Designed miniproteins, single chains, continued (2). Designs and how they scored, part 23

Each design is a single chain, and the fold is of that chain. pLDDT is the mean over its residues in the fold that is shown.

## One batch from the design tools (miniprotein)

Design m4822
Fold by ESMFold2-Fast:
Structure m4822 (fold): chain A 76 residues (1-76)
Amino acid sequence: MVTEEELEEEIKKLEKKIEEIEKEIKKLEEELKKVKEVDAEKAKELELEIQLLEGLKALLEAMKEWLEKKLEELKE
């Protein structure tokens, strides 16, 4: 059976991955601001990359929430 410690470790790993993706999104958003009015094609490319990373982040956050619910069930 999955232990509380195993769930906490997996949650920690997901938090780290989410943090890394958030940093990448911020970098792309800053780049988008710089190119938005200069290069429309590059801006569209950056918008797509941001959307893909936001989608991945949402999936990882959903996985983290599911693990947190399991952890709470084990504590109660």
Scores: mean pLDDT 82

Design m4823
Fold by ESMFold2-Fast:
Structure m4823 (fold): chain A 96 residues (1-96)
Amino acid sequence: SEKLKKLQELVDKAIDLVREALERGEFDPETLAEVQKLFDEAEKIAKEMGDESLAKILRNLKAEVERAFAEGDREQLEIVLAFLAMVSALLKSELK
């Protein structure tokens, strides 16, 4: 329960930061660094929970965010947001 809550908080924070970057139209290194830290912490929690599939998904999403920020790829960031929203919804369902 506590690990699931923390994981949800990290995912929701990543969603907010990526959404704000898209709204501004600026993909700054400071925002990228914050998003990277959130993904690293989320992957660690997923591994501690024994969810290797979720850990791999989070690692892959981190790589896509890094690439999209470097290239200014708004379409890819929107796709990442959709996947993060799905992950957040699944985590919220497990907290019931």
Scores: mean pLDDT 86

Design m4824
Fold by ESMFold2-Fast:
Structure m4824 (fold): chain A 92 residues (1-92)
Amino acid sequence: NSELILQEAKLRLSPASYQRLQELIEQYNLQSPSLINRAILYVLLEEEQVPLKVAESFLLDLGVPETTIQTWLKKYEQLKAQGKPLEELLLE
């Protein structure tokens, strides 16, 4: 199912954001749909700087459960508040 997620991301992200997504997938060896969806969230928030509601709607469209999205957003906000690397969102 990673192929369908990447196809949707390619259609909806800017070319620069999609390139950044591919770089993150390679750098962190993101092999699961869940990890790829976390990388999409990171790209939406850090590269495209979309509002949280827009990022949430994007992930809901990709079939990510709302509770999962809220867990990832909470982790992202905690990392940002603590001055930790935001790329830790991509680590299991």
Scores: mean pLDDT 84

Design m4825
Fold by ESMFold2-Fast:
Structure m4825 (fold): chain A 61 residues (1-61)
Amino acid sequence: MDGEAGLALKRAIVEGDPEAREIVRETLGLSDEEIDKLRERYEQARKTGEPGAAGVFLEGK
């Protein structure tokens, strides 16, 4: 069930919210390092204007 996890992942990636990061670690099993990599890639996609990469993260999977 990734409705809750999807919202938490979006908050963790876009805002870097520590509570959302904890939910993502517990629910999806992602590490802080993996979340940081996703944040970097998402910000890169946002700067470049690549909708595909950004869309993947915002859809949760």
Scores: mean pLDDT 68

Design m4826
Fold by ESMFold2-Fast:
Structure m4826 (fold): chain A 73 residues (1-73)
Amino acid sequence: MEEIDREINLALAILQLAVLKIALDHGKVPPLEEVRRQVERAVELARKYGTPEEIADVQALADELLARAEKLA
């Protein structure tokens, strides 16, 4: 795997969660099915391209954001 492809895909996973976090911080909650789809996709990208530590960080953020969205729904 090219290192640049690894970095780009991991950055995309992190960016997806960052955008979702900003929306939730401002009380803009997407439909829960969309939130689940976005967090699952980010975790899948991290699992393919991340180190174990990076995967753990993405998973923790994904779990936090999903829990927040469910409480706001």
Scores: mean pLDDT 84

Design m4827
Fold by ESMFold2-Fast:
Structure m4827 (fold): chain A 62 residues (1-62)
Amino acid sequence: TEMLEKAKEAIEAGDDDKALAIAKEALDKGDLDLALEILRIAAELGKYDLASAIARLLMKHL
């Protein structure tokens, strides 16, 4: 999806605030799969602080 591409670009650019905002928007829309994919990309790229922030956000929407 376009949101996933934007999130990946933000993560690769080091724009953690933007990546987290996109993950939050996905969760607010009920798109858990998209939020999980964003989390996986952050972890895969070694952005563990961002991955932890997204995981914490996911736990609140679980």
Scores: mean pLDDT 83

Design m4828
Fold by ESMFold2-Fast:
Structure m4828 (fold): chain A 78 residues (1-78)
Amino acid sequence: APLELSPKAQELLEQAVAALQAGDYEKAIELAEQVIKEDPRAEAIALELQAEAYKGLGDDEKAKELREKALELLRAAQ
């Protein structure tokens, strides 16, 4: 796998994805913040999740900002 997360971060990430799929965008954002705090290596993945959630909330500008930040992190990680 390209990135191995801590078991707790993986569990939180799965919950964030489930919240996003359910349309619970605010919960998805909160869970993604917890993913970053638990495992900073997951920041790019968590920011992409937050971007999708903000797009779901209609905040296209915030979604764009978060996606650009995630892309920069992925480029830096190689």
Scores: mean pLDDT 83

Design m4829
Fold by ESMFold2-Fast:
Structure m4829 (fold): chain A 60 residues (1-60)
Amino acid sequence: MKGLYRAVAGSGPTGETSVEIRPGDILEVLEEVNETQVLAKNLKTGKVGIVPKSVLEEIE
């Protein structure tokens, strides 16, 4: 699941999401953590953290 993804839903820095995500943000997926989560960098904010796969859509 490495590559560039677009956020299709927002998610706050709480619970299962350690970085703030807004719809339309572009994220670089660095590593798959488990079946439902990835380690990703939000290219808009520069922050790296755990992101649910369900809020991401592949663009490459």
Scores: mean pLDDT 74

Design m4830
Fold by ESMFold2-Fast:
Structure m4830 (fold): chain A 100 residues (1-100)
Amino acid sequence: MKKTVEGEAEVRPGERRLIAEIDAKKGSKVTVEARLEGEPGAEVAITLFDSDGRQLASALVRAGEEATLEATIEKDGKVQVYALATRGRARVRVKVTVED
């Protein structure tokens, strides 16, 4: 079974924001597709965390780029996608898919 949630936020340098969260079961595959629109040279770190706050995957995305993060969930619970702007102001869009 496939579940999807989408999230969007503007982030500024040094700002960390929760962009999306979704419940996942043990053994599920989580895919995060991230797109960045922003100032020239803007950079954002996209990080996927499990329900214990453990980092499962991370990518640095620049303005005009897309990134995909994938992880397999080791326990039931809420997974969270955060964006941290490292340079410049940007708008982050994410699509999070959970597949059993």
Scores: mean pLDDT 85

Design m4831
Fold by ESMFold2-Fast:
Structure m4831 (fold): chain A 69 residues (1-69)
Amino acid sequence: LEELRKDLEEKLKLYEERAKKEGNEKELEKVKKMREIAEEILKVDEMIEKGDPDALKKAEEVRKKSIEL
């Protein structure tokens, strides 16, 4: 999950920089959505630390959401 979080963070930085340079509103909207997903990933990470059996299901859901972007 740390790997997933790091990958998303790196992508966020890349998209944000690109969107700013291009002034692309669509890309900026994507970045905003990705930030929201990053927050969900943090929550899932905490659930895993707690040993919540539902954490894996939530993680899969969040991952699917991020890919759709």
Scores: mean pLDDT 73

Design m4832
Fold by ESMFold2-Fast:
Structure m4832 (fold): chain A 65 residues (1-65)
Amino acid sequence: EEFEKALEEFLKEHPDLPERVVKLIRSAIAGRRAAGRDPRVTLEQLKAMAEAIERAFAVQAEWDA
C-alpha cells in the first residue's frame, strides 16, 4: 500500500525517532484507516508533529541541563 511505503520511508529517514513516537504514528494511521479516512493526510500531519516533537525534546533537554 502506498502510504505504508511512505511511512516506512519516513521512518527510515528519521531513525532517531523515539519508539513511543513511532508507535503513536502507527496507531494514528491505523485508527484513520479503520475509520475509512485518508491516512495520508494524517501521515503529513504526523511528519510535521514529529519535527515539532524533536524540537520540543531539544528545548526540554536545555531546561533539564
Scores: mean pLDDT 68

Design m4833
Fold by ESMFold2-Fast:
Structure m4833 (fold): chain A 60 residues (1-60)
Amino acid sequence: SSVELLVAEHELAELRELLATRPREEVIAQLDRVIAILKEQGKPELVALVERERAEILAL
């Protein structure tokens, strides 16, 4: 739903801010756990959103 996408975008922005205080590897590991859960829940739009954020963080 649109509400789930907005909440996910907000949560991803907060996770990205953790890069200022946490190792990148910890943030990536957290994103990988989120992706696994979303795949189990059958939420492909949220999986795509989190995978895009993961790729952007790896490109930093």
Scores: mean pLDDT 81

Design m4834
Fold by ESMFold2-Fast:
Structure m4834 (fold): chain A 105 residues (1-105)
Amino acid sequence: GIEEARKLLEEARELLKEAKKALEKGDVVKAAELARKAAELAFRAFQLAIDNGDRKLAEEALRLLEEAVRLAEEAVKKDPNNLEAQLALGIAKLLLGVAKLVYSK
């Protein structure tokens, strides 16, 4: 429900803060993994928001998905040959793409 979605978005925000700190320390894999996990939580919150007709909460989840993709892209840019970081980015982009497609209906 909506309360679960809000909790998931707060957890996603904390993971994004940790991802930024990992990037500052040069821990590319950790940053990408944290961004991917944040994207998964934000996507779950997006699904719950859509199911409950809460468009504002869905938009908030989309913003966190976009931030997760941005952080994963920064991680890949720091180490372009890191396959784990590339996979994490791919998953985050896939989740954002699906969410945008559903939301634009």
Scores: mean pLDDT 90

Design m4835
Fold by ESMFold2-Fast:
Structure m4835 (fold): chain A 68 residues (1-68)
Amino acid sequence: SLQQQLDAEIQRALAAMLVSMARIALKKGDKETAIELANEALRLAQSMPTPDEDLIAEAKKIIEEAKK
């Protein structure tokens, strides 16, 4: 349905934006913000009807990098 497609597209776009924001936070040394944003992106990417494996992997990578 159109609503399911729209919801999935919005979730993917939001998850991608959160990953980008988390990466920027990590590069500027804001590890706490990077972890928060990456965790939110991970939840969104995993909750989709078709999980976005690339976004999931990138979010997990950011979280692990931020914990070092």
Scores: mean pLDDT 85

Design m4836
Fold by ESMFold2-Fast:
Structure m4836 (fold): chain A 81 residues (1-81)
Amino acid sequence: EEELKKKEELVKKALETARGLAEILPESEIKKKLEEAIKKIEELLEKAKKAKTKEEALKALEEALKIIEELSKWLEEQGKL
């Protein structure tokens, strides 16, 4: 339960940060890719909330965190992080 809540909070904070960045970026391939990642992370967070088991919820949150990690690395490569 506590691990699940902790991971959910991490995903939510990452989404807030990503949305903030997307808001200040001009229309670009970088913004488009960021918005696509945000959408996928939001879908996984929703899946976690609707999960029938803690294991399903945890798996969805871990997948979201992996996308967040990959996005962060890619943004660093683009000089945006």
Scores: mean pLDDT 80

Design m4837
Fold by ESMFold2-Fast:
Structure m4837 (fold): chain A 100 residues (1-100)
Amino acid sequence: LYDPNYQLTPEQQAALDAAEARFRSVIDRLNKLEKEAEKQGKKDLAHKAGLFGTRAMVRALAVRIALEMGDITPEQALADLDAITRDVEKFVEEVEKELK
Protein backbone atom coordinates (compact mmCIF):
# COMPACT_ATOMS: atom_id res chain seq x y z
CA LEU A 1 0.00 0.00 0.00
CA TYR A 2 1.17 3.53 -0.78
CA ASP A 3 2.29 5.47 2.31
CA PRO A 4 4.17 8.55 1.06
CA ASN A 5 5.88 9.68 4.29
CA TYR A 6 6.18 8.53 7.88
CA GLN A 7 5.76 11.25 10.54
CA LEU A 8 8.75 11.42 12.88
CA THR A 9 8.36 12.25 16.59
CA PRO A 10 9.49 15.81 17.52
CA GLU A 11 12.50 14.32 19.36
CA GLN A 12 13.49 12.17 16.34
CA GLN A 13 13.07 15.15 13.99
CA ALA A 14 15.19 17.39 16.28
CA ALA A 15 17.97 14.75 16.46
CA LEU A 16 18.00 14.32 12.66
CA ASP A 17 17.92 18.10 12.08
CA ALA A 18 20.92 18.48 14.43
CA ALA A 19 22.81 15.65 12.67
CA GLU A 20 22.07 17.16 9.23
CA ALA A 21 23.24 20.61 10.46
CA ARG A 22 26.49 19.07 11.77
CA PHE A 23 27.03 17.24 8.44
CA ARG A 24 26.40 20.46 6.46
CA SER A 25 28.85 22.37 8.69
CA VAL A 26 31.63 19.80 8.06
CA ILE A 27 30.93 19.78 4.29
CA ASP A 28 31.15 23.60 4.28
CA ARG A 29 34.54 23.31 6.05
CA LEU A 30 35.73 20.75 3.44
CA ASN A 31 34.59 23.09 0.61
CA LYS A 32 36.68 25.93 2.12
CA LEU A 33 39.71 23.62 2.27
CA GLU A 34 39.18 22.61 -1.39
CA LYS A 35 39.28 26.31 -2.38
CA GLU A 36 42.40 26.87 -0.23
CA ALA A 37 44.14 23.90 -1.91
CA GLU A 38 43.28 25.42 -5.32
CA LYS A 39 44.71 28.82 -4.18
CA GLN A 40 47.96 27.09 -3.17
CA GLY A 41 48.22 25.29 -6.55
CA LYS A 42 47.65 21.88 -4.91
CA LYS A 43 45.41 20.65 -7.74
CA ASP A 44 45.46 16.94 -6.77
CA LEU A 45 44.54 17.73 -3.15
CA ALA A 46 41.71 20.05 -4.29
CA HIS A 47 40.39 17.31 -6.62
CA LYS A 48 40.59 14.68 -3.83
CA ALA A 49 38.70 17.00 -1.42
CA GLY A 50 35.98 17.76 -4.01
CA LEU A 51 35.49 14.07 -4.84
CA PHE A 52 35.34 13.08 -1.14
CA GLY A 53 32.74 15.79 -0.46
CA THR A 54 30.61 14.69 -3.42
CA ARG A 55 30.73 11.04 -2.29
CA ALA A 56 29.80 12.03 1.28
CA MET A 57 26.80 14.05 0.00
CA VAL A 58 25.64 11.05 -2.11
CA ARG A 59 25.93 8.79 0.99
CA ALA A 60 23.91 11.28 3.08
CA LEU A 61 21.25 11.54 0.34
CA ALA A 62 20.98 7.71 0.25
CA VAL A 63 20.37 7.68 4.04
CA ARG A 64 17.63 10.33 3.64
CA ILE A 65 15.95 8.38 0.81
CA ALA A 66 16.11 5.10 2.80
CA LEU A 67 14.51 6.82 5.82
CA GLU A 68 11.73 8.41 3.71
CA MET A 69 11.04 5.01 2.02
CA GLY A 70 10.85 3.28 5.43
CA ASP A 71 13.86 1.03 4.64
CA ILE A 72 15.68 2.13 7.83
CA THR A 73 14.65 3.41 11.26
CA PRO A 74 15.22 7.03 12.41
CA GLU A 75 17.78 5.65 14.89
CA GLN A 76 19.65 3.89 12.05
CA ALA A 77 19.49 7.04 9.88
CA LEU A 78 20.98 9.09 12.74
CA ALA A 79 23.77 6.50 13.27
CA ASP A 80 24.54 6.35 9.52
CA LEU A 81 24.61 10.15 9.15
CA ASP A 82 26.86 10.48 12.24
CA ALA A 83 29.24 7.87 10.75
CA ILE A 84 29.40 9.78 7.43
CA THR A 85 30.02 13.05 9.32
CA ARG A 86 32.87 11.44 11.32
CA ASP A 87 34.44 10.16 8.07
CA VAL A 88 34.34 13.72 6.64
CA GLU A 89 35.77 15.20 9.90
CA LYS A 90 38.70 12.74 9.77
CA PHE A 91 39.35 13.55 6.09
CA VAL A 92 39.21 17.32 6.85
CA GLU A 93 41.98 16.83 9.46
CA GLU A 94 44.16 15.03 6.87
CA VAL A 95 43.59 17.80 4.26
CA GLU A 96 44.47 20.48 6.86
CA LYS A 97 47.76 18.65 7.63
CA GLU A 98 48.64 18.52 3.90
CA LEU A 99 47.86 22.26 3.45
CA LYS A 100 50.07 23.48 6.35
Scores: mean pLDDT 84

Design m4838
Fold by ESMFold2-Fast:
Structure m4838 (fold): chain A 68 residues (1-68)
Amino acid sequence: MEKAEKALEELRKDLEKAKQTSNDPRIILTLELAIRRVEELLEQGKDDEAVKVYEQTKKAIESIKKIR
């Protein structure tokens, strides 16, 4: 749905911020992989799955930050 395109934009912004702040390389890699996956799902018209990937990516990053 329309929100899936916004999720892709949010992931791209998060990646840019991560590169600027010299965040953990694991976070940068996680965001890059998520962006590619969301782009593939949007090409297939699977907007709901794209949003789910965005949500899972946010949870994964928070988990990485929480466990040192």
Scores: mean pLDDT 77

Design m4839
Fold by ESMFold2-Fast:
Structure m4839 (fold): chain A 59 residues (1-59)
Amino acid sequence: LVKEAYEALKAKDYEKAIELAEEALKKDPNNKAAWAILSEAYKALGKYKEAEEYAKKAG
């Protein structure tokens, strides 16, 4: 899930990256890598407030 989410993020498929990262978080809400992927995807979509919130959860 996290690897697939990161691959989607690299491919600029932000919708897929978000979907896969959210699935990873359903299994482990403390998965910092999944929060980091959500932060980057939301930042790429121009949703900076959500990106900052998710970045705080990542670190």
Scores: mean pLDDT 82

Design m4840
Fold by ESMFold2-Fast:
Structure m4840 (fold): chain A 80 residues (1-80)
Amino acid sequence: MDPAQLEAEIKLSLAHMYIALGKLFFSKEEYEKAIESYEKAIKIADEIIADPTASEEIKKEAAELRKEAKKLIEEAKKKL
């Protein structure tokens, strides 16, 4: 794996971790913190999607994660 592919994989993993952290905050009824965590996941996903060296597969995974994070933000906003 070259450094650019490794970086994209690490970023995707970090984005998934922010989704998990957001879900943890949501379960604790800390909805504002949940939204912040999901927004961080979206930012990382956007970086992957914009990366011309990232594979189509990684970009598709990032796009799906971004879509999930957006739905989770709307769910959290309904609780505020």
Scores: mean pLDDT 87

Design m4841
Fold by ESMFold2-Fast:
Structure m4841 (fold): chain A 67 residues (1-67)
Amino acid sequence: GPEARKYAREAGDALLAGDREAARRYLEQAIEKAPSPEERRYLEEALRALDAGDVAGALGHLGLALS
């Protein structure tokens, strides 16, 4: 949905800026507002990658969620 996509984009921008804490908060908001299990899964995978320290993986999953 539009709100989930907005927060997912903000998470991506935060990651590119090196602000992992802001990125995590935006990902949590995107997950909460995701209307479908499919959208939520991609966002949850991005959050897991971020928590594992894999910023490139997090960006990849966000790119898929935003496609």
Scores: mean pLDDT 83

Design m4842
Fold by ESMFold2-Fast:
Structure m4842 (fold): chain A 68 residues (1-68)
Amino acid sequence: SNKEKLKELYEEYSKDPEFKAELVGDDTLIITSTAGVTRLIGEALRIIGDYPDLEVSIEGDKIIVRAK
C-alpha cells in the first residue's frame, strides 16, 4: 500500500545522517535536509521515479511525501 511505501522511505532516510525523517499521521512523510537545494531536488526526483503513486513536493529545506 502507499502507506507501507511511506514507511519504507521513513526507514531509509532515518538511517542517513544528512536527513531527518518524520511520519505525520498515516499519510505524510517529511524529510528535512541541510544538504542544499541541488541534493534536495535530486532526492525528490528519485522518490518520484521509485514511488509514482506518492505525491512529492519541496518546501524550503523539506521534501513532503503524501500517500494518495
Scores: mean pLDDT 83

Design m4843
Fold by ESMFold2-Fast:
Structure m4843 (fold): chain A 65 residues (1-65)
Amino acid sequence: MEKARRALETLRRLTEVARKTKLSPEIRDAVLAHAKRLAEQAIREDPSLRDEAERLLRELEEALA
């Protein structure tokens, strides 16, 4: 449970940074790849967090666009 919560908190922080900082396309791709791994980790540790992790990934993708 703690690992899943930390992964989701990291996803929220990445989205906040993406909204405040204009990133290069290469860095955006790297951040998105890292975020997908964090979401997969959170879902693996706690499957009930799937919808929340997917929503956070969508918010990050929108912030990076």
Scores: mean pLDDT 80

Design m4844
Fold by ESMFold2-Fast:
Structure m4844 (fold): chain A 79 residues (1-79)
Amino acid sequence: MEEIKKYEEEIKNAKSDKEKAEAYTKLAKAYYEAGDYEKAIEYAKKALELDPNNKEAKKLLLEAEVEIGMELIKRGVEA
């Protein structure tokens, strides 16, 4: 996915924690849309470490955790 590389480049070029958090949030969203909920959680957490009030990152973290929980229940595993 070309977009993932673009957001990784935005992270490298970020001039502030807020700008870096925005790039991590975009990366988390891209992974969420691709169905990689584990990476979506990872990058959403990184965004929240830099900007704890980022509403989009909080939303992505919760939604990705729900998706992982549902997948684990489907496999007969409780997390």
Scores: mean pLDDT 79

Design m4845
Fold by ESMFold2-Fast:
Structure m4845 (fold): chain A 120 residues (1-120)
Amino acid sequence: SAEDEALREQIIRGIGQRLLRDGLITQEEYDELTAKIKEAKLSPLATYALLHYLGYQRSGRPLSREEFTKLLIEALLEGKATADDILNMYEISLLLEHYPDLTEEEVRAAVDEAYDFLQS
């Protein structure tokens, strides 16, 4: 939808710009990721999961899929934001407004979508 496309772009800009500022991705990688995410039509939630996971991986703090899924569920459904989540609070607030009835199953599906994207 137009709302999904707008939110996806907002998440890419917000989190992607922070990854660039921290030197975790290059401008070329940012441009390539943006194009691929748009082509794949990733959900806004999967886009958030993808970029947030990439932040952990590139900062030398890689998480297992289950560890990452648990942290994302705790942040989005239980209000248990980590310090890393606080940096993304604006995008998290937009996601919660866009997904008012967000379920654990939907969060798990978004993580699956993000991991499948990383394998392609």
Scores: mean pLDDT 85

Design m4846
Fold by ESMFold2-Fast:
Structure m4846 (fold): chain A 62 residues (1-62)
Amino acid sequence: SKEELIKQGDALEAEGERAEQAGDLVMAAYHYFQSAVLYEKAGDTERAAELRRRAEQLAAQA
């Protein structure tokens, strides 16, 4: 369901935030990309685009 996709996306976004706070930019980017895919499937294209952009920026710094 859309609700389940959003819930999974939220969990992955939170994992990305924890990885970023720990300085693990590679894992942060990975989780943000995974979260973006789920939000896109749920139809939340703005949140998906924001997370992809953030993930790309972190991956470039790693």
Scores: mean pLDDT 88

Design m4847
Fold by ESMFold2-Fast:
Parts: sequence; C-alpha cells; structure tokens
Structure m4847 (fold): chain A 56 residues (1-56)
Amino acid sequence: GASALEKKLQELEREGVRAWLLGDAETAAAKVREIYELLGKPELGEKQAAAVLEAL
C-alpha cells in the first residue's frame, strides 16, 4: 500500500483538480502549493499556484 505521504499527495491532487473544475481557484492554488512543498519543490509550487489563480 501507499505510504501516508503518498496517500496525502494523491488526495491533495484530487482535491486540487476538483476545485479547478468547479472554478475554486483559491482552493486549487492552495492544494498545488502544498503538493509541491511536500515534493521539495516549493518554488515550482508557488509558480504553479500563481498560474492557477491567473488562469481562472
């Protein structure tokens, strides 16, 4: 089975995609930031979160 971290990453990804599809840019951006921070890429997470907020 997946580790607790892997399960959390999958949950955050699903929540982020769902928020994006529903037009909730703030929630989508927050989930994207947390995913990339957990992956050790906070700078990329900030950039992707900003893109989400701009695109919606």
Scores: mean pLDDT 81

Design m4848
Fold by ESMFold2-Fast:
Structure m4848 (fold): chain A 75 residues (1-75)
Amino acid sequence: GLEDYEKFLKEFEELQKKVLEYAEKGDLEEAEKYAKEAEELIESVKRSLLPELLEKLKKELEETIKKAKEIVEKK
C-alpha cells in the first residue's frame, strides 16, 4: 500500500544519508555497511515495485556509493 511505500522511501533515504554522513567522517567501513543495508532494503521490496522504479532506485544507490567513495578519497 501507499503507507508501506512511503515508509520504504523514508528508510531508503535515511540509509543513503548515513552512507554520505559516515563517508564525510572518513569512515568508509560504516558507510559501506549502510550501503549494504540500503541494497538489502531494495531487494526486500523488488517484487512489489515496477521494474523501471526498481532500476531507478538501484541507480540512485550506486551514485550515492560512488559519491561516498569520492568523499573518503578527498579526506
Scores: mean pLDDT 80

Design m4849
Fold by ESMFold2-Fast:
Structure m4849 (fold): chain A 69 residues (1-69)
Amino acid sequence: AEAEATRERILDAAEKLFREKGYENTSIEDIAKAAGVSKSTVYKHFKNKDELERAVGERVTARVLARRA
């Protein structure tokens, strides 16, 4: 689905930027640009930067748990 594909692109961009620049040095505008979407599109999927970081963390945790299952 398009919404799911867009959400994954935003999460991929956020994970990469948080890894490269850290959370404090990464803005929603940086994430939107890296994902190839508008800032308003990011806000349609995540209310704020903290929610986006939590979603990235949940995705990483799910991968770790899957590797141990």
Scores: mean pLDDT 79

Design m4851
Fold by ESMFold2-Fast:
Structure m4851 (fold): chain A 69 residues (1-69)
Amino acid sequence: VPSEEDMRELVRLMEEAVEAAKNGDIEKAREYLERLRRFAEERMGARVETRLDEKKKEASATVTFPASA
């Protein structure tokens, strides 16, 4: 199970990516999505699908935790 600290960091990275995308800063949004993916995969053993829609100014990530979560 992810720690509260790990979950807080994951949420922070996602909030940063979403905010950057809403502001039209696609490069910054992509950077935060990449950091989120790397963090979740390396520290939490999760699988991450990131989506960035430049036209809609939306960033999203689907984080799938192992069956033990």
Scores: mean pLDDT 79

Design m4852
Fold by ESMFold2-Fast:
Structure m4852 (fold): chain A 69 residues (1-69)
Amino acid sequence: MEEKEIKEKLEKAKEYKAKADAAFAASADDPENAAKGREYLGKALELYEEIADYITEKLGLKAEKAKRK
């Protein structure tokens, strides 16, 4: 069950990353798209972080977590 959720989150993270990349590509001369790209990238990273945290806990392997501003 959980494995399916992880896979779905991975796919969503990839979609957000693709949207971020497309926005950044379009932002070469338009800073508005840069802001959208950062938002999509943030969402993708958050999903990757959730997946990594869950897997680490499930395997009993706890990695260090650093808070970034």
Scores: mean pLDDT 72

Design m4853
Fold by ESMFold2-Fast:
Structure m4853 (fold): chain A 83 residues (1-83)
Amino acid sequence: PAAADVELSPVRADLADGDALGLRSAADGTVELSDPATGALVATTQASLPVAGEGFVVVRDGRLEGIVTDGERTARVSGRVLR
């Protein structure tokens, strides 16, 4: 279960509803979103809270929804997609 909510700064990427991305975050709040099939970097953004961890996001109605975990705690992740 999610312990807290983390907001991502809006992401510019050509993403469709149902797309899933791998998420990696650093302790400084930098977030990398990657294609899970290829490992290619899709976008970088910033987290509202510094969380070092890994997770995933999915695209729904122009929004990112997912989770990130630091190994002990899980947070919900949300954001917006800009085209």
Scores: mean pLDDT 78

Design m4854
Fold by ESMFold2-Fast:
Structure m4854 (fold): chain A 98 residues (1-98)
Amino acid sequence: MLSPIEQLVEEFIRGVRELFERLEAGELSPEEARERAERLIEETAEKLSEYLSEDIVEEFKAGLRLIVRQAIEGRLSADQAVAAIRALAEEALKLEAA
């Protein structure tokens, strides 16, 4: 069973995959993709704040911004970005459990 945190992370991954697909299709500019990604990051961070400490949420949010930015700039593939997001979420959960 997915925890609420895992569900929020998978929902975020679905949202950013859609953004990457639309960017690749030329339906979004890199600027529009960044703006939509920032909204998804803020919405996800707000929901995660119910489950995670403020420090962990801020660190996770900063990591998401970096990963998504690198993907939009073509430095990471969509699959590499998704793998990095999952790894970041796993580390955030470990830090909260400690």
Scores: mean pLDDT 84

Design m4855
Fold by ESMFold2-Fast:
Structure m4855 (fold): chain A 70 residues (1-70)
Amino acid sequence: SRIEELRREIEELAKEIAELSKKEGVDPADESQLTPEQKELVERRRRLEEELERLEVEEERRRRAERAAR
């Protein structure tokens, strides 16, 4: 599903950010120290996390509504 795909993409991006941060010796949570490449990965991860949260909320509402109706 799209939710599973998003989770995998987020985990992959998190790994890439962590590897680049280790190489550069910076904290991935400290945006002021990030390289342009790291910033792009962090922004992509954030966008995917926002999409995932939205889809999970929508899916949960649908499942609960279906269970209540059945």
Scores: mean pLDDT 74

Design m4856
Fold by ESMFold2-Fast:
Structure m4856 (fold): chain A 64 residues (1-64)
Amino acid sequence: MTEEELRERIRELGRRFASLPDDQQPKALGPLGRAVELYSQGAPPEEVERAIDEARKVIEELEK
């Protein structure tokens, strides 16, 4: 993924996170926070992508 694509995926996950019920948000906060932290610190794209995928999985489970 390009840096721009990683940024867009994080934004999408952030919007989905914000739409979760209050009691579900803490369950996704950790994985999403890690993805944001890695991206903002300039971690290798592969590490950021892996963190994004983990956050996406958690959010998808909570959206069911």
Scores: mean pLDDT 80

Design m4857
Fold by ESMFold2-Fast:
Structure m4857 (fold): chain A 88 residues (1-88)
Amino acid sequence: SIEELLEKGIKYLKEGNYDEAIEYFQKARDLAIENGDIEGYIRALTGLGIVYYKKGNKEEADKYYLKALFLANMYNLTDVVLRTSLEL
């Protein structure tokens, strides 16, 4: 499920295993897109932004954050970005 993939991404991110975190957040993103799960998509993009930021890839992080914020604004889900960021 999207939730299980997000939980694994968060686990690996907290452990400092950034490549594994990216893998799981990308899987969550792809599944969320397939299922039309806008909230899951925003959460996955926010997770990717945070992982890339922690890896020192600021330009890549900014791309994911901006996409998450644009979607969140479009669907009135800006609180999802904030809540996800606080969880990570």
Scores: mean pLDDT 88

Design m4858
Fold by ESMFold2-Fast:
Structure m4858 (fold): chain A 62 residues (1-62)
Amino acid sequence: LVNAILGGVGGRFSSALSELLNKGLSEEELQKVVKELQDIRDNSSSSIARKRADEALKALGV
């Protein structure tokens, strides 16, 4: 899931996130994704990866 969000090319990021939400993730699965994204945002050496993780967290309401 996290790799699909971060591996989105150009405008595909929003599409990948929309597909993820449409699949109806459980709260437990959502929390796992959130923790992965928070770790990437805080610890990744890639500025692009950090930005994508931050935007995904915002879209997920975190």
Scores: mean pLDDT 67

